# Designed miniproteins, single chains: the designs that were tried, part 49

Each design is a single chain, and the fold is of that chain. pLDDT is the mean over its residues in the fold that is shown.

## One batch from the design tools (miniprotein)

Design m1697
Fold by ESMFold2-Fast:
Structure m1697 (fold): chain A 64 residues (1-64)
Amino acid sequence: SREEAIEEIRRLIEENKKRPDVSEESIEAMERALELIEKGEELTSKDPVERVAYKEMKEFIESA
């Protein structure tokens, strides 16, 4: 379900925060993408990292 997909994403973000090889930029991009998707808002940023995170996360949630 959509709710279960969102909870799985939250868990993955928390796991990534514990990894020293994951940048703060990547974590922030994932958190921003999740907030926008939960609010039903679209990403306006042109940053490639934010765009990839948003696209992949949205596809994952919508396919659930």
Scores: mean pLDDT 82

Design m1698
Fold by ESMFold2-Fast:
Structure m1698 (fold): chain A 69 residues (1-69)
Amino acid sequence: SLEDELAATLAYVRSLPSVSPEEAAEFEAAVRELLAVAQDPNASREELQAALARVQALMERIVAREEAA
């Protein structure tokens, strides 16, 4: 399920040595927002795109930092 996939992604992010508890909490908040919007039949396409873009931007930031080791 989407919830299981996002939970696995969050666990992965928390396992990374460069990710602080505060950054992990920020990522968790973004994931929770995406899940809420994705499960809301009244959510707009704009809201879904914004929530997805937030998660993507945070992941890209984390990946870029890990790759720049």
Scores: mean pLDDT 81

Design m1699
Fold by ESMFold2-Fast:
Structure m1699 (fold): chain A 78 residues (1-78)
Amino acid sequence: SSADELARRAIERLKEMLKDPNPDKSKIEQAILELGVAVAFGASPELVEEGKRILKELMEKHPEYKDIFERALKAIEA
């Protein structure tokens, strides 16, 4: 589905940020928005769980953006 394609793309962007020692805030916000839109439009449970896992890992690797990732997790879990 288009939602699954958007979710996979957002997850790949978030995975690249795990490798980046200084990720761009606007790119983080864009990837989170894409993931949120994909979840809202019915992305598969497996992709939703992978997205949550990556967000939790990003919170540990980039504590300077912890608030952004926490809000994204809450939105996905609602």
Scores: mean pLDDT 86

Design m1700
Fold by ESMFold2-Fast:
Structure m1700 (fold): chain A 56 residues (1-56)
Amino acid sequence: GPAAAKRAGEGGRIVGETGGNAEAAELGQKGMDAGSAGDAATARKYARQAGEIAGV
């Protein structure tokens, strides 16, 4: 659901910030924003992209 997608986006943002990958952090933030707005599909898409770029 949106809450799970938001948490996944948050994970991508943290991994991106910790690893110095600004693109992954930005995508993770977009996933969190979409999840908070109730758009679970967009939130999952951004969370997945953040994870791929962060190498997780």
Scores: mean pLDDT 72

Design m1701
Fold by ESMFold2-Fast:
Structure m1701 (fold): chain A 65 residues (1-65)
Amino acid sequence: SLPLVGEKLSDEEILEIYAKDLFEEKPYSLEELDELERAAEKNPDEETKEGTLKLLKILRELLEK
């Protein structure tokens, strides 16, 4: 879920919240994360690509715990 307006969260903190919500709902495998990373690298939108890669990095770190 998106945080409410008024919380002073950075883009990275927002991504961490999303990653934690996603990880609780469905733990991704390393293979799934690799597939998502390859798909993200093919995205022509640099901003979306950067955000997606940051999200995947956080998901990978959560999986490695």
Scores: mean pLDDT 70

Design m1702
Fold by ESMFold2-Fast:
Structure m1702 (fold): chain A 68 residues (1-68)
Amino acid sequence: SMEEQLEEAERRLEETRERMLAEKDPGAAVDILVETMLEMKATLSPEVVKRAGERLQEILDEWLAQRA
Protein backbone atom coordinates (compact mmCIF):
# COMPACT_ATOMS: atom_id res chain seq x y z
CA SER A 1 0.00 0.00 0.00
CA MET A 2 1.00 3.65 -0.30
CA GLU A 3 0.99 3.95 3.50
CA GLU A 4 3.43 1.01 3.82
CA GLN A 5 5.66 2.52 1.11
CA LEU A 6 5.66 5.90 2.90
CA GLU A 7 6.66 4.16 6.17
CA GLU A 8 9.46 2.26 4.37
CA ALA A 9 10.63 5.50 2.68
CA GLU A 10 10.69 7.38 6.02
CA ARG A 11 12.72 4.56 7.62
CA ARG A 12 15.25 4.64 4.73
CA LEU A 13 15.41 8.45 4.88
CA GLU A 14 16.14 8.40 8.63
CA GLU A 15 19.00 5.92 7.99
CA THR A 16 20.30 8.23 5.24
CA ARG A 17 20.02 11.26 7.55
CA GLU A 18 22.12 9.48 10.22
CA ARG A 19 24.75 8.46 7.63
CA MET A 20 24.94 11.94 6.04
CA LEU A 21 25.13 13.92 9.30
CA ALA A 22 27.98 11.62 10.48
CA GLU A 23 29.87 12.09 7.16
CA LYS A 24 32.53 14.83 7.12
CA ASP A 25 33.60 14.46 3.46
CA PRO A 26 31.29 16.44 1.11
CA GLY A 27 31.79 14.02 -1.79
CA ALA A 28 30.89 11.00 0.34
CA ALA A 29 27.85 12.84 1.77
CA VAL A 30 26.60 13.56 -1.78
CA ASP A 31 27.18 9.90 -2.73
CA ILE A 32 24.98 8.80 0.22
CA LEU A 33 22.21 11.18 -0.90
CA VAL A 34 22.39 10.10 -4.57
CA GLU A 35 22.47 6.39 -3.65
CA THR A 36 19.32 6.79 -1.50
CA MET A 37 17.50 8.72 -4.27
CA LEU A 38 18.35 6.07 -6.92
CA GLU A 39 17.32 3.17 -4.64
CA MET A 40 13.98 4.84 -3.85
CA LYS A 41 13.34 5.59 -7.55
CA ALA A 42 13.98 1.89 -8.36
CA THR A 43 11.78 0.41 -5.60
CA LEU A 44 9.01 2.92 -4.73
CA SER A 45 6.07 4.39 -6.66
CA PRO A 46 6.52 7.88 -8.24
CA GLU A 47 4.00 9.35 -5.76
CA VAL A 48 6.05 8.14 -2.76
CA VAL A 49 9.33 9.24 -4.42
CA LYS A 50 7.90 12.78 -4.78
CA ARG A 51 7.17 12.94 -1.03
CA ALA A 52 10.57 11.40 -0.21
CA GLY A 53 12.25 14.10 -2.30
CA GLU A 54 10.97 16.76 0.12
CA ARG A 55 12.49 14.82 3.05
CA LEU A 56 15.81 14.42 1.18
CA GLN A 57 15.90 18.21 0.74
CA GLU A 58 15.43 18.61 4.53
CA ILE A 59 18.34 16.20 5.17
CA LEU A 60 20.57 18.13 2.74
CA ASP A 61 19.61 21.42 4.41
CA GLU A 62 20.50 20.00 7.86
CA TRP A 63 23.89 18.78 6.57
CA LEU A 64 24.62 22.18 4.97
CA ALA A 65 23.61 24.00 8.19
CA GLN A 66 26.23 21.97 10.13
CA ARG A 67 28.86 23.27 7.65
CA ALA A 68 27.79 26.93 7.82
Scores: mean pLDDT 81

Design m1703
Fold by ESMFold2-Fast:
Structure m1703 (fold): chain A 78 residues (1-78)
Amino acid sequence: MLAELIEEGQKHEAKGEDAFKKKNYKEAIEHYEKSIELYSQAAAIAAERGDTQTAKSLADEINKLKEKKKKAEEKLKE
């Protein structure tokens, strides 16, 4: 369900941030990817329901997660 997808997405986002702080960049990337996947599914469901505000909010969070993932990938190259 929509709420479960958002909750799991938030959980993976938090795990990704924790991994990034511990310099476990590969683990951070994996959690950010899972969060993006879950939020994308949630955004699609919200859009189908006509919940434009939730869909937009989730799209904004996905964009932030993509940027966080990119930073973690850059750290792996250092």
Scores: mean pLDDT 87

Design m1704
Fold by ESMFold2-Fast:
Structure m1704 (fold): chain A 90 residues (1-90)
Amino acid sequence: MSDEELREKYLKMTPEELLKKVQELVERAKQARTVEEALELARELEILSRVVAEKVHAGKLTEEQVKQFRELLQQASDAIGALLKELGEI
C-alpha cells in the first residue's frame, strides 16, 4: 500500500478506529523481530501521526481523544524506536 493509500484509509477511520490502530501498532512492535517489520511499523506510525494531527487541527477530536492519542502515539513511537535501536538501525 502506498503512503497516500494508507493516509486515505486512516482519514476515513473514526477516532475510535484510529485509537485501536495505534494500539495495534504498539502490540505489533512488541512482536516484531526484523528490520523490515520495524521500518514498516515506523512508516505506518508516521502516516497515522500526520492524520491524527490533521484531525486535531480540523477540530474533529475531543479533548479526551487528543489526550488518548498523545499517550498511545508516544507509546508506539517509544516501542518502535527501541526496536530500531536494538536492531542497530538508529
Scores: mean pLDDT 82

Design m1705
Fold by ESMFold2-Fast:
Structure m1705 (fold): chain A 79 residues (1-79)
Amino acid sequence: MEEAIEFVLEVIRKLLEGEISLREAIEEVRRYGESKGFSELEILTLQRLVQEAAEMGKQGVPAEEVLERVREVALKWKE
């Protein structure tokens, strides 16, 4: 999960900087999760982080703050 969180944060960065679309970001996360043998629930959870980050960006939250908030949420899922 730790490596997956770093991957998702990089995808979110590209999304917020306008390098990829939300659809492409969601598809990148799915491809990554499938390549790592993640469950459907784990993949959906990571995709939800991307969607929440996109929504925060639309509301005018700075990209750096969005990335920090997503990291904090993801770290709470760890021991």
Scores: mean pLDDT 80

Design m1706
Fold by ESMFold2-Fast:
Structure m1706 (fold): chain A 80 residues (1-80)
Amino acid sequence: GDEGVEAAVEGSRLALEGIETGDAELAKKGLETIIESVKKGAVDKKSAIESLKDLAKLAEKAGNKEIAEAAKEAVKEIEK
């Protein structure tokens, strides 16, 4: 199976839900899941970085600075 890919999709869903509801804990859980999937080689690093940058922009648009900062930190973690 594609456990890592499925986890990354679920992580993106949780991050989006956290942004929409203002739940920073939920969003961070989603972001951490995406990072882990990239580190395991299950998801393409470039695609993950692009998705995380989009999540940061969505969080900024929603006024969720904490989530936006967490998404930017996730990009830095993946770029290591």
Scores: mean pLDDT 83

Design m1707
Fold by ESMFold2-Fast:
Structure m1707 (fold): chain A 80 residues (1-80)
Amino acid sequence: SPSVFEYEKLFEEGKKLFEKGVETGDIKLIEEAIKKLEEAKKLLEYASTIAQVPDYEKKLKEIEEKIEEAKKKLKELKEK
């Protein structure tokens, strides 16, 4: 479905930004990654209200875990 494709695109963008931010120690890239991951989560949650999303609970958990990971890394870098 279109909603699943848009979630997957935002999730991929967020993961790539996070990977680059971690590799380079770039706080701004990690902040952008968190923003994209939060957008992906919001879109996935919205998609679940209008259509059946395959593996919804698994996909939601994956995005939430990645958001948590990114937020922890951001905190670590800001406290150095």
Scores: mean pLDDT 83

Design m1708
Fold by ESMFold2-Fast:
Structure m1708 (fold): chain A 86 residues (1-86)
Amino acid sequence: MLGQIHSLLSSALGNLGKGDYDGLRDSLNRAVDLLGELAGDPKLAEEAKKLIDEMVDALKNGDGKKAREYLLKATELVMELLDKAQ
């Protein structure tokens, strides 16, 4: 599973660089689901995915301030999942 998460995160970064926000969301949501399984915390994974969806919506609407706010919140939850999975 860890290798799959790494591949999905690499895909997410590539999609972000290309402006493919739908691909970014898909890759990040899949990575977070796998992290939630490894961490044993699917509820925290669902909260992180909700924030990722809000971030992507803000990016599509050109709202950089909201996108940054949701990114920071999502990052905090993802870091907690990573800590639990390690």
Scores: mean pLDDT 81

Design m1709
Fold by ESMFold2-Fast:
Order: C-alpha cells, then sequence, then structure tokens
Structure m1709 (fold): chain A 101 residues (1-101)
C-alpha cells in the first residue's frame, strides 16, 4: 500500500520532469513540438488509465494530478507549435519579399 503510493509519486515526478524537458524542446522547433505533444498525450492517457484502475484514493489522486499536469504541458506544446509555425511563415514571407525585390 505505502510502496504503491511512493511508486506513483516517483513515476509522477519523473513524468513531470520529462514533460518540462520536452516542452522546452517544443519551443525550439515544430518537429520537436509534435514529438513532445504526442508523448505528453500518450503519457496523460496512461496516467488517466492508472487512476481509473487504482484501488487506493491517494494513488488515484497522484495519477489524476499527473495526468492534469501532462495535459497542461500538452496544451503549452500545442501553443509553442502554433507560435513556431507562425514565426516560420513570417520568416518565409520576408525571405520571399526580399527575393522579389
Amino acid sequence: MKEELEKAKEEGRRLREEADSLLAQAKESTSKGHQALRWLEQKAQEAEKKAKEAKDEEVRRVYLETAEYLRSRAQQAQQAIAENEKLGQELLNRTQDALNS
């Protein structure tokens, strides 16, 4: 019982650290952003499933909080992708304008 809660907390901590690392990478490129988003969505779904299967309320809470954190990071990754695509398009437009001048 206590060991299951500690394992859930440790898994949650590791997933949050990885999520933060991937979100930082998502801000660097659209490709890395799409990879980060897919990972975050998959891990959030896995955490949600573990929460549903958890018999202990505290273990369930840890997995739900982990899933919510991962979903929040996924939303931020989507925003980073959109911003990178906008900046990329603006750069392409400026380059094309310079070539046509």
Scores: mean pLDDT 83

Design m1710
Fold by ESMFold2-Fast:
Parts: C-alpha cells; sequence; structure tokens
Structure m1710 (fold): chain A 74 residues (1-74)
C-alpha cells in the first residue's frame, strides 16, 4: 500500500535521525492505517509528523519527510 510504504519510510528516517518520539508517533499512524489505508489520513499524518520534527529542532528530518510527502502526492 502506498499509504503504508510512505509512513514506513518516514519511521525509518525518524529512527536514523535518533528521533524516537517521532518514530513512536508514526507507529501510531501506521497501526490506524493498517486497519483502513486512506490517502487523506496519510497526508494529514505526514503533515503532523513534519510539524513534530520541526518543533523538535529536527530540520533535516523534516525536509526528508517532506520529500516522502511530495512523492506520495504524485
Amino acid sequence: SPELEALERVRELALEAGDEATAQMVDWYLAELRRQPNREATLNALETVIERARSAGREELAERIERVKREFEE
């Protein structure tokens, strides 16, 4: 599922950045989306995770997640 692939990629990026809090947030969204994948819910999740990364001072992580969101929007 493109929805699950996008968030699984974001989880990997968060873990690579050492941001366990962001990774835990993504795990929560993954659990919800595994029940019923949804494009709008995925876009909202990606935007929330980007904002979380920025507020945590993880600008490079936020930029990498924004690239995942752009590819998912295509």
Scores: mean pLDDT 85

Design m1711
Fold by ESMFold2-Fast:
Structure m1711 (fold): chain A 75 residues (1-75)
Amino acid sequence: VTFSDGQAVTGTAVNLATGEVYAVSGTYNASTNTISLTTSKGVALTGPATVSGSTLGGVATSPDGEQFLVRVVAA
């Protein structure tokens, strides 16, 4: 599966400090290789993406500096 620019993605994010798991949705930017996500609690997350087959993963950061381990798939 190829991820295009603006591809809708959904999945989960795990807060690396607390271990709390959030549902996330957002988009993938292929030109910068970044993901832009919103958690189910309304927190924006951005970060670099690693493409692995049909999944995107990586560490995304909130505006207040919290780190999240992200795993998303094409929606």
Scores: mean pLDDT 79

Design m1712
Fold by ESMFold2-Fast:
Structure m1712 (fold): chain A 66 residues (1-66)
Amino acid sequence: GAAEASDAAGAAAASSGTAGKEGAEMAGRYIFQHNGDPEAARRGALEGGAGERGAEAAGKGMQSGS
């Protein structure tokens, strides 16, 4: 339920910590440098240390937001 979703989000935030934040910043920087390309977001997230799953999530987030 909603409580479990909130707990999962908290755990993800705690687990990703600084690495997740840096991955998101690198993804944004790469998007900006490469004309908003979602593939660039994945590359930025990977180089920022988010890892493969973090990069995939970044790409999906960009696409689902339209």
Scores: mean pLDDT 56

Design m1713
Fold by ESMFold2-Fast:
Structure m1713 (fold): chain A 59 residues (1-59)
Amino acid sequence: AKGEVSKSDKEANYYSLEKEKKINEEDAKKNKYAFPIDFSKPEEEIKKFIEEKKKELEK
């Protein structure tokens, strides 16, 4: 459903490149390379997003 739901903000919908795992918003603030990802999308799309972010940091 196309509803604006605040629950998504608190659910573990951030990814940390340092820890290489899914984290919540509070952990994202402490992690240097944490960013929001829509985990409702196919896993392959999520992996591509993460790989692109990794390339920027490895450089």
Scores: mean pLDDT 67

Design m1714
Fold by ESMFold2-Fast:
Structure m1714 (fold): chain A 78 residues (1-78)
Amino acid sequence: SEVVRRGVERLREAAEAARAAKTLEEGIGATLRAIGEAIETALALGVRLEDLPEEVRRAYEEAVKAGLEAMRRAAAAK
């Protein structure tokens, strides 16, 4: 599915943005981007977030994990 492929690509981009984040604001922004991409993919597929295809769910989990780690790194730097 093109929707699934695009969703995974955008979630991977969000994860990379999170890994490159240097500030709390950048970490928050990357996390919000991941959430938005997951919601857009769910809406485009006509499914609930819990029912996302496994490849999309895994990409989303990695993106959120990367965003949370970015926020933790920034908080520790204060």
Scores: mean pLDDT 86

Design m1715
Fold by ESMFold2-Fast:
Structure m1715 (fold): chain A 69 residues (1-69)
Amino acid sequence: KKEQFLKVLETLAERHPDPEVAEEIRKIVEDYKAGKITFDEAAERAVQVLSRHDPEAARILKEAYELLK
């Protein structure tokens, strides 16, 4: 469910220990809510951001996307 995935992204934006990662994920969530990007684009961008800073979180997010799409 898209709502559940969005909740995961919002939690990452709020609680990630790296403020740069948190800020980038927050912008992705804002763009998605504004209709500027698709659900798939939001998921892809979030995974890319996490892949550089938190590879384990990136893997978990990618698996969540596969289950919820």
Scores: mean pLDDT 80

Design m1716
Fold by ESMFold2-Fast:
Structure m1716 (fold): chain A 70 residues (1-70)
Amino acid sequence: SLEEARRLLFEMAVKAARGEEITDEEYDRVLAALPDPELQEEVRKIFEEYKKTKDYIKAARELNRLIERL
């Protein structure tokens, strides 16, 4: 559901803001909860960049911006 997706995205954003690693399992749960492929692709791009750069602050910022659009 959209409400579940918002909750999971918020939890990921909080972890990123604290400098905590977002696990692949948490990422998979968010993707499964998202209602459409466009939102899934946006989350994939954020996560892929996070895995490459480890820029926790940027990841938190982009996840929060996505939540605001939901």
Scores: mean pLDDT 80

Design m1717
Fold by ESMFold2-Fast:
Structure m1717 (fold): chain A 100 residues (1-100)
Amino acid sequence: MEEEVLKELEKLAEETEEKVKKTPDEKERAEILEETIKKIKEILEKNNLMTEAQKRSAELALATLELIKEGKDEETIKIESRAKARGIPVEVEVERLKKA
């Protein structure tokens, strides 16, 4: 990755964290994070720098933010976001976690 691009991504992450801290509304925080993650993903994909691990992390984060925007509670978000990121039914994820 180009040093300039890496520094810009790091700065974007820091700015997003500060914006989130200043935003009291949970849905607005989720929208800020969603926009930032999509922007980072687009930059990395355009430069062919996206790893499979980074792609999976981005998909999990986006799924989590969508559930926050829907007003789901924290525990439900944790379970449903993992299920959505893996493309499995939520019931399968719950059973997997119980018998891990």
Scores: mean pLDDT 69

Design m1718
Fold by ESMFold2-Fast:
Structure m1718 (fold): chain A 61 residues (1-61)
Amino acid sequence: SAAERERLFLRAFLRHALAHADSVEQLRAAGETVLADFRARHPEMVAYAEELLAEALAEAE
């Protein structure tokens, strides 16, 4: 489904961005902007996306 593909792309994007981010602070700001857009388009998957971002940021520390 389109929602499943968006979820997979979000996960891949966040993991890739984390590996190549200049700083955790920059990644957090960008992630919050992406999450705001994701909340508007896919509210049913927001909790999952928030967990993925939190996990990625924790790994960066």
Scores: mean pLDDT 69

Design m1719
Fold by ESMFold2-Fast:
Structure m1719 (fold): chain A 76 residues (1-76)
Amino acid sequence: MDEKIEEIEKLLKEMGLEPSAKAVRAALNFLQKKDPELAEKAVEEILYALRNSKTPDEAREKIGEILKKALEEIKK
């Protein structure tokens, strides 16, 4: 898990989205604490979005949608 989160941070930095990396890590750490399976799925979807987005704006939008959906699944 940590290795995949580090890869996400690396890809965010490469795309110029460094300011988003801390927020993404915090959201993923929260997901891991509440639902590890949902966190693993979110990590895989974020990695796919980062590798397959053609622009930083596209990547940012897709990541935001993935995290919002995952956080909404954690009903509290």
Scores: mean pLDDT 79

Design m1720
Fold by ESMFold2-Fast:
Structure m1720 (fold): chain A 108 residues (1-108)
Amino acid sequence: SIERYEEIRKKVKQLLDELLGRLSSATSLAQMQAHVDDTIGQLRKIAQENSDLPEFVRFIDLMIDSLRDLMAYAKEEKLSIDEFVMRMQMLADAFINEMENMIAQLKR
C-alpha cells in the first residue's frame, strides 16, 4: 500500500503543477476561480477512488479547504496573478511535503 500512496502523491503533484501553469496564464479572477474549481473536482475524485485510505482523504480534504480559502482571500484582497500563483506554489509544496513525510513514516 506504500506504492499506492506514492502513485497518489504523483497524481496530486501533477494536478497541482498543471493548476499553477493554468493560473500563470490566467487573465482574470474568473479564469483563476474556474481553474481552482476544476482542480478541486479532480482532487475530490482521487479522494473518492481512494476512500479506503482515511489519512490520504484527510490530506485531500485539507488541501481542498486551503485552495478555497486562498481563492476567497485573493478575491477579498484583489491579489495580483503573480502573488496568487506564488501563494498557490507555497501551498502546493507544503501539501506534497506532508504526503512525502507520511510515506516516509510508513516505511519505518
Scores: mean pLDDT 84

Design m1721
Fold by ESMFold2-Fast:
Structure m1721 (fold): chain A 99 residues (1-99)
Amino acid sequence: SAEEKLENLKQDIIDELNDLIEDLRAGPLTPRQRVLYGASLAVHVIALIVLKKTEELSEEQKARVEELIDLLNELIDRLEAGEVTVEIVEAAKKKVEEI
C-alpha cells in the first residue's frame, strides 16, 4: 500500500540519519562525507517525489511526504554549507519519526 511504501521510506531515512549522527559523533565530516550524505539524502527526496507521483495519496499522506522533502532539503543545504551538527540531525530524526 501507499502507507507501507511511505513507512519504508521513513525507515530508510531514519537509518541514514543514524549513520550521519554516528559519523558526526566520531568527528567533523570530511568534504567527501558531506557530498556522499548529501547525495544519499537527495536519492531519498527523489524516492518521495516518485511516491507522490505514482501512488494515490490521501491529503494527510501528501502533507507527510512534503514535510519529509522539506526537512531533507534543509539537511542537504546544511551539509553543503558544512553547518550540520549532531543536535540538528537528532532534531531532524525526531521529526521524521513523528511524521
Scores: mean pLDDT 89

Design m1722
Fold by ESMFold2-Fast:
Structure m1722 (fold): chain A 67 residues (1-67)
Amino acid sequence: KEILEKGIEELKKAKDKEEAIKIAVEALRQAGMPVEAEVAEHELSKSKDLEEAIEAGIKGLKSLLES
């Protein structure tokens, strides 16, 4: 839980789309969710820009925190 919360805060500071993807994937892997990390990498790579990647990443991590 703490790892995913830290991931959300780091995502807000991402400077480019690749960094945002890296932050989301790393947070999920550290939380013990390698399958979810792989899915997130594919989904976020389809985002048009940094803003879409951050929004999608935050939504994904929040959804897992509420589960």
Scores: mean pLDDT 79

Design m1723
Fold by ESMFold2-Fast:
Structure m1723 (fold): chain A 99 residues (1-99)
Amino acid sequence: SAPAAPRTFVGVGLSAIIPLAVFLTLAKRNPAAIQGDHLLVVVGSADPERDGVVAFAEGARKELEPQGLRVEIRVFDGKTLEDLAPGSPAYEAALAAFA
């Protein structure tokens, strides 16, 4: 049988730290719970927290990918946190491109 479609989770800007921290905890306690999942981290280049979010997400990716969770980081040029709110054109484009 074909493998089940991976579950996709989206974190935007600084709020992406919450799901990343949850997945890091799960990777240490129950790695089977995250196997096959995808986490998309979306951040705008105009977001003042962008560098910190990207650095945290890249560190988390190095720990999570060996446990079978894919972390993808996308930086949207000229976008702020509000520009990437759920339902915005940039947010919908990010979801469509990840699917």
Scores: mean pLDDT 76

Design m1724
Fold by ESMFold2-Fast:
Structure m1724 (fold): chain A 96 residues (1-96)
Amino acid sequence: MEPVSEHARELGRWLARQLELGELVAEGKISPEEARRRALELGYSERAARYLGLATRYVQQGKLEEALRYARKAGELGALGGTVAAVELEAKLKAE
């Protein structure tokens, strides 16, 4: 078995940061400004970062359907954090 490269470990940390961002957005535990900042640091587009900021804002307002729409839009732009947030928001909507 080939040893795990340092690059693969860095990729794993980057993926973990995306999962964490998506969960924080879905829970509304992150500000719109901080969500956008973290999204840009992960290499997401400005549009995807803006959609994640809108998603967390709508969660904080109790507007879970609007939050899900923007999380999905971020995911469609290739932001894994948006896809993670969408999955968590769909689970919350089905539990209500």
Scores: mean pLDDT 85

Design m1725
Fold by ESMFold2-Fast:
Structure m1725 (fold): chain A 88 residues (1-88)
Amino acid sequence: SEQQAKVNEYVKKAAEIAKEWSEEKFKEILEEAVEEVLPEARARENDPDPLAARAELLGEALLIAAEKAEEAGFPEEAVEKLREAARV
């Protein structure tokens, strides 16, 4: 499905960025971003299209991660890669 492909692409891009920036602090930023969208994910468990909901929330988590990475002083390249990944 289109939504499943989008979810898979978000996960793939996030993993590639995490591998390139393998610093523990970067992993913490990704985990914090995921935690910020978890309440909305739980609220949307019964959505008619749960894959579309997951895709939307993963994109949102990547944008939150980009903001947190910028605030933490990560290189502009890392921040822009997160923002670009969110545009899947």
Scores: mean pLDDT 78

Design m1726
Fold by ESMFold2-Fast:
Structure m1726 (fold): chain A 90 residues (1-90)
Amino acid sequence: MKPKKLEELYKEDPVGTLRKLQKVFRDVLAEFNIDESVLSTTLKDIKEKYPDKYEEFKNALKKRIMEEFGISEEDAERLVKDLELGATPA
């Protein structure tokens, strides 16, 4: 199956794309039993508060983004990197 490009998803439905990202982030927080708010929690916060879980969290987030959005691993890695630089999923 050919994945859509991330920028096409944002151009077509920016609000729906953001909501899917929030859902993915919330699902991964729940997987790792992390009781943090999606709206105020960044990957930097996860790295600082949960360093032992950070790499697994980041990898799970990337995988979930790929599955939910149908995008390539390269696009998912870019999005995760943007989140590491302090972008919020909201």
Scores: mean pLDDT 71

Design m1727
Fold by ESMFold2-Fast:
Structure m1727 (fold): chain A 64 residues (1-64)
Amino acid sequence: GPLVVSVSGPSVVKVGEKVTVTSAREGHPPQVTTVTPTKAGKHTITVTDPVTGETGSIEVEVVE
């Protein structure tokens, strides 16, 4: 099945705030990472499953 990417916490984040990103695929353990946005605007976070090489992405809205 497809790689599912999700963000925990609020749908809108501030510049300099950590965003927790989880990527999950059926049959594989979820990958959790954090990113810190440096610029306001709509951004796409792309993650790669290290086991399969499959990519998934999620859009986040960043405000100053």
Scores: mean pLDDT 75

Design m1728
Fold by ESMFold2-Fast:
Structure m1728 (fold): chain A 97 residues (1-97)
Amino acid sequence: KPFEEAIKNLEKAKQAVKEGRFDEALKYIDKAIEAVERGFLEALEQGNEEAVKYLEKAIDSLVKARRAVKRGDGETALKYLDEAIENVKKAKEAFEK
């Protein structure tokens, strides 16, 4: 399931950032983006506007997290990873109704 896959990869990305393993964090963020994009397509197909809105916010946070990791800013990366996790969880709830 794409949302559970996204959350799992984002938690792994957070751990990698906390350990200073930024290359590993980027790999996990990229996997999470792919999972979120698959969930976004499913939400669009179902006409689930609430899920779409939360997934758009998750993608925005993931792009910002990825940029922070690339410049070595772990604090900013963790902030945006947490925002991405919350928005993916809200999208999952909207999908479950």
Scores: mean pLDDT 88

Design m1729
Fold by ESMFold2-Fast:
Structure m1729 (fold): chain A 61 residues (1-61)
Amino acid sequence: DEEIRSLPLPEEHKELLLASTLPESQRLAIARMLVEMPISVDSLRALLEREEAEYAANPPN
């Protein structure tokens, strides 16, 4: 979580990532992607909801 907080992202994006139920490694990967390709808060929320639904439906053991 500290890695996400240290990235040059807007506070709203960081809050969404830190509140996500995704594994830390996946949240960090998304955060790093956003540093290179910034998207809107609404787009990030939709992305996280989709990824969380996929993870819940097909959890890696």
Scores: mean pLDDT 78

Design m1730
Fold by ESMFold2-Fast:
Structure m1730 (fold): chain A 120 residues (1-120)
Amino acid sequence: SVSDILRELYKLAKEALEKMKNASREEMIEIVRDFTEKFIELVRKIMKEAGLSDEEIEDFVEFVRDVAEQLIEAIKNMSKEEAIELFKEAVKGVLDRLSKYLTPEQQEEAKKLKEEIEKL
């Protein structure tokens, strides 16, 4: 279900953030890259369950990859604290855009997920 996949997205984001807190800048870049690939696979599953075409899914995946590359470039010139906050904002921003393809009930669940990510 979309609900189960949203819970997996939360666990993935939580694990990435916990790793970033103890990581060097170079390790943070690798954490973001690993997170991005796993996140994309979960996003593909959500969008397929929402009934989106393969073309719409790939367009969204390219958006996620673009956000990740911008985040990686920004991290190179940021403090660890700034990088962690930017990562949380990037994940929340992608979830906001993803929520436009979800039912009202699923949108409320995605909103709660964003609130839980903010608390990490």
Scores: mean pLDDT 87

Design m1731
Fold by ESMFold2-Fast:
Structure m1731 (fold): chain A 112 residues (1-112)
Amino acid sequence: SLTESLAENIKKFLEKKGYNVEGLGGEEIYEKLAEIVLEESNNKDYSLLDELSVLIHKVMRLVYERLEKEEKITEEKIREAIEKALEEAEVPEEYREPLRKLLLELFLPSVE
């Protein structure tokens, strides 16, 4: 399923980035994803870590909800879902490209 695929993709991505994911809760996972987005952005303001964590969770939920309705998950549909989610969540311009790259890494392995 998309849920199982996404969970495994997140785990593998974080492990590739050097994080130990054993025993991490959802909140801790989103915090680590937010740290990655901050490191890739031009604004490395770590005081925004919690706010970015919540934003990433919201954007990922919006992408997931759009893809779950699709009969077949293609790269084109993933890219479209990401762009619409970034717009709907009103992601600040400075985080759009880092977050787009992150979301592609997490969702592209789920292509059918």
Scores: mean pLDDT 83

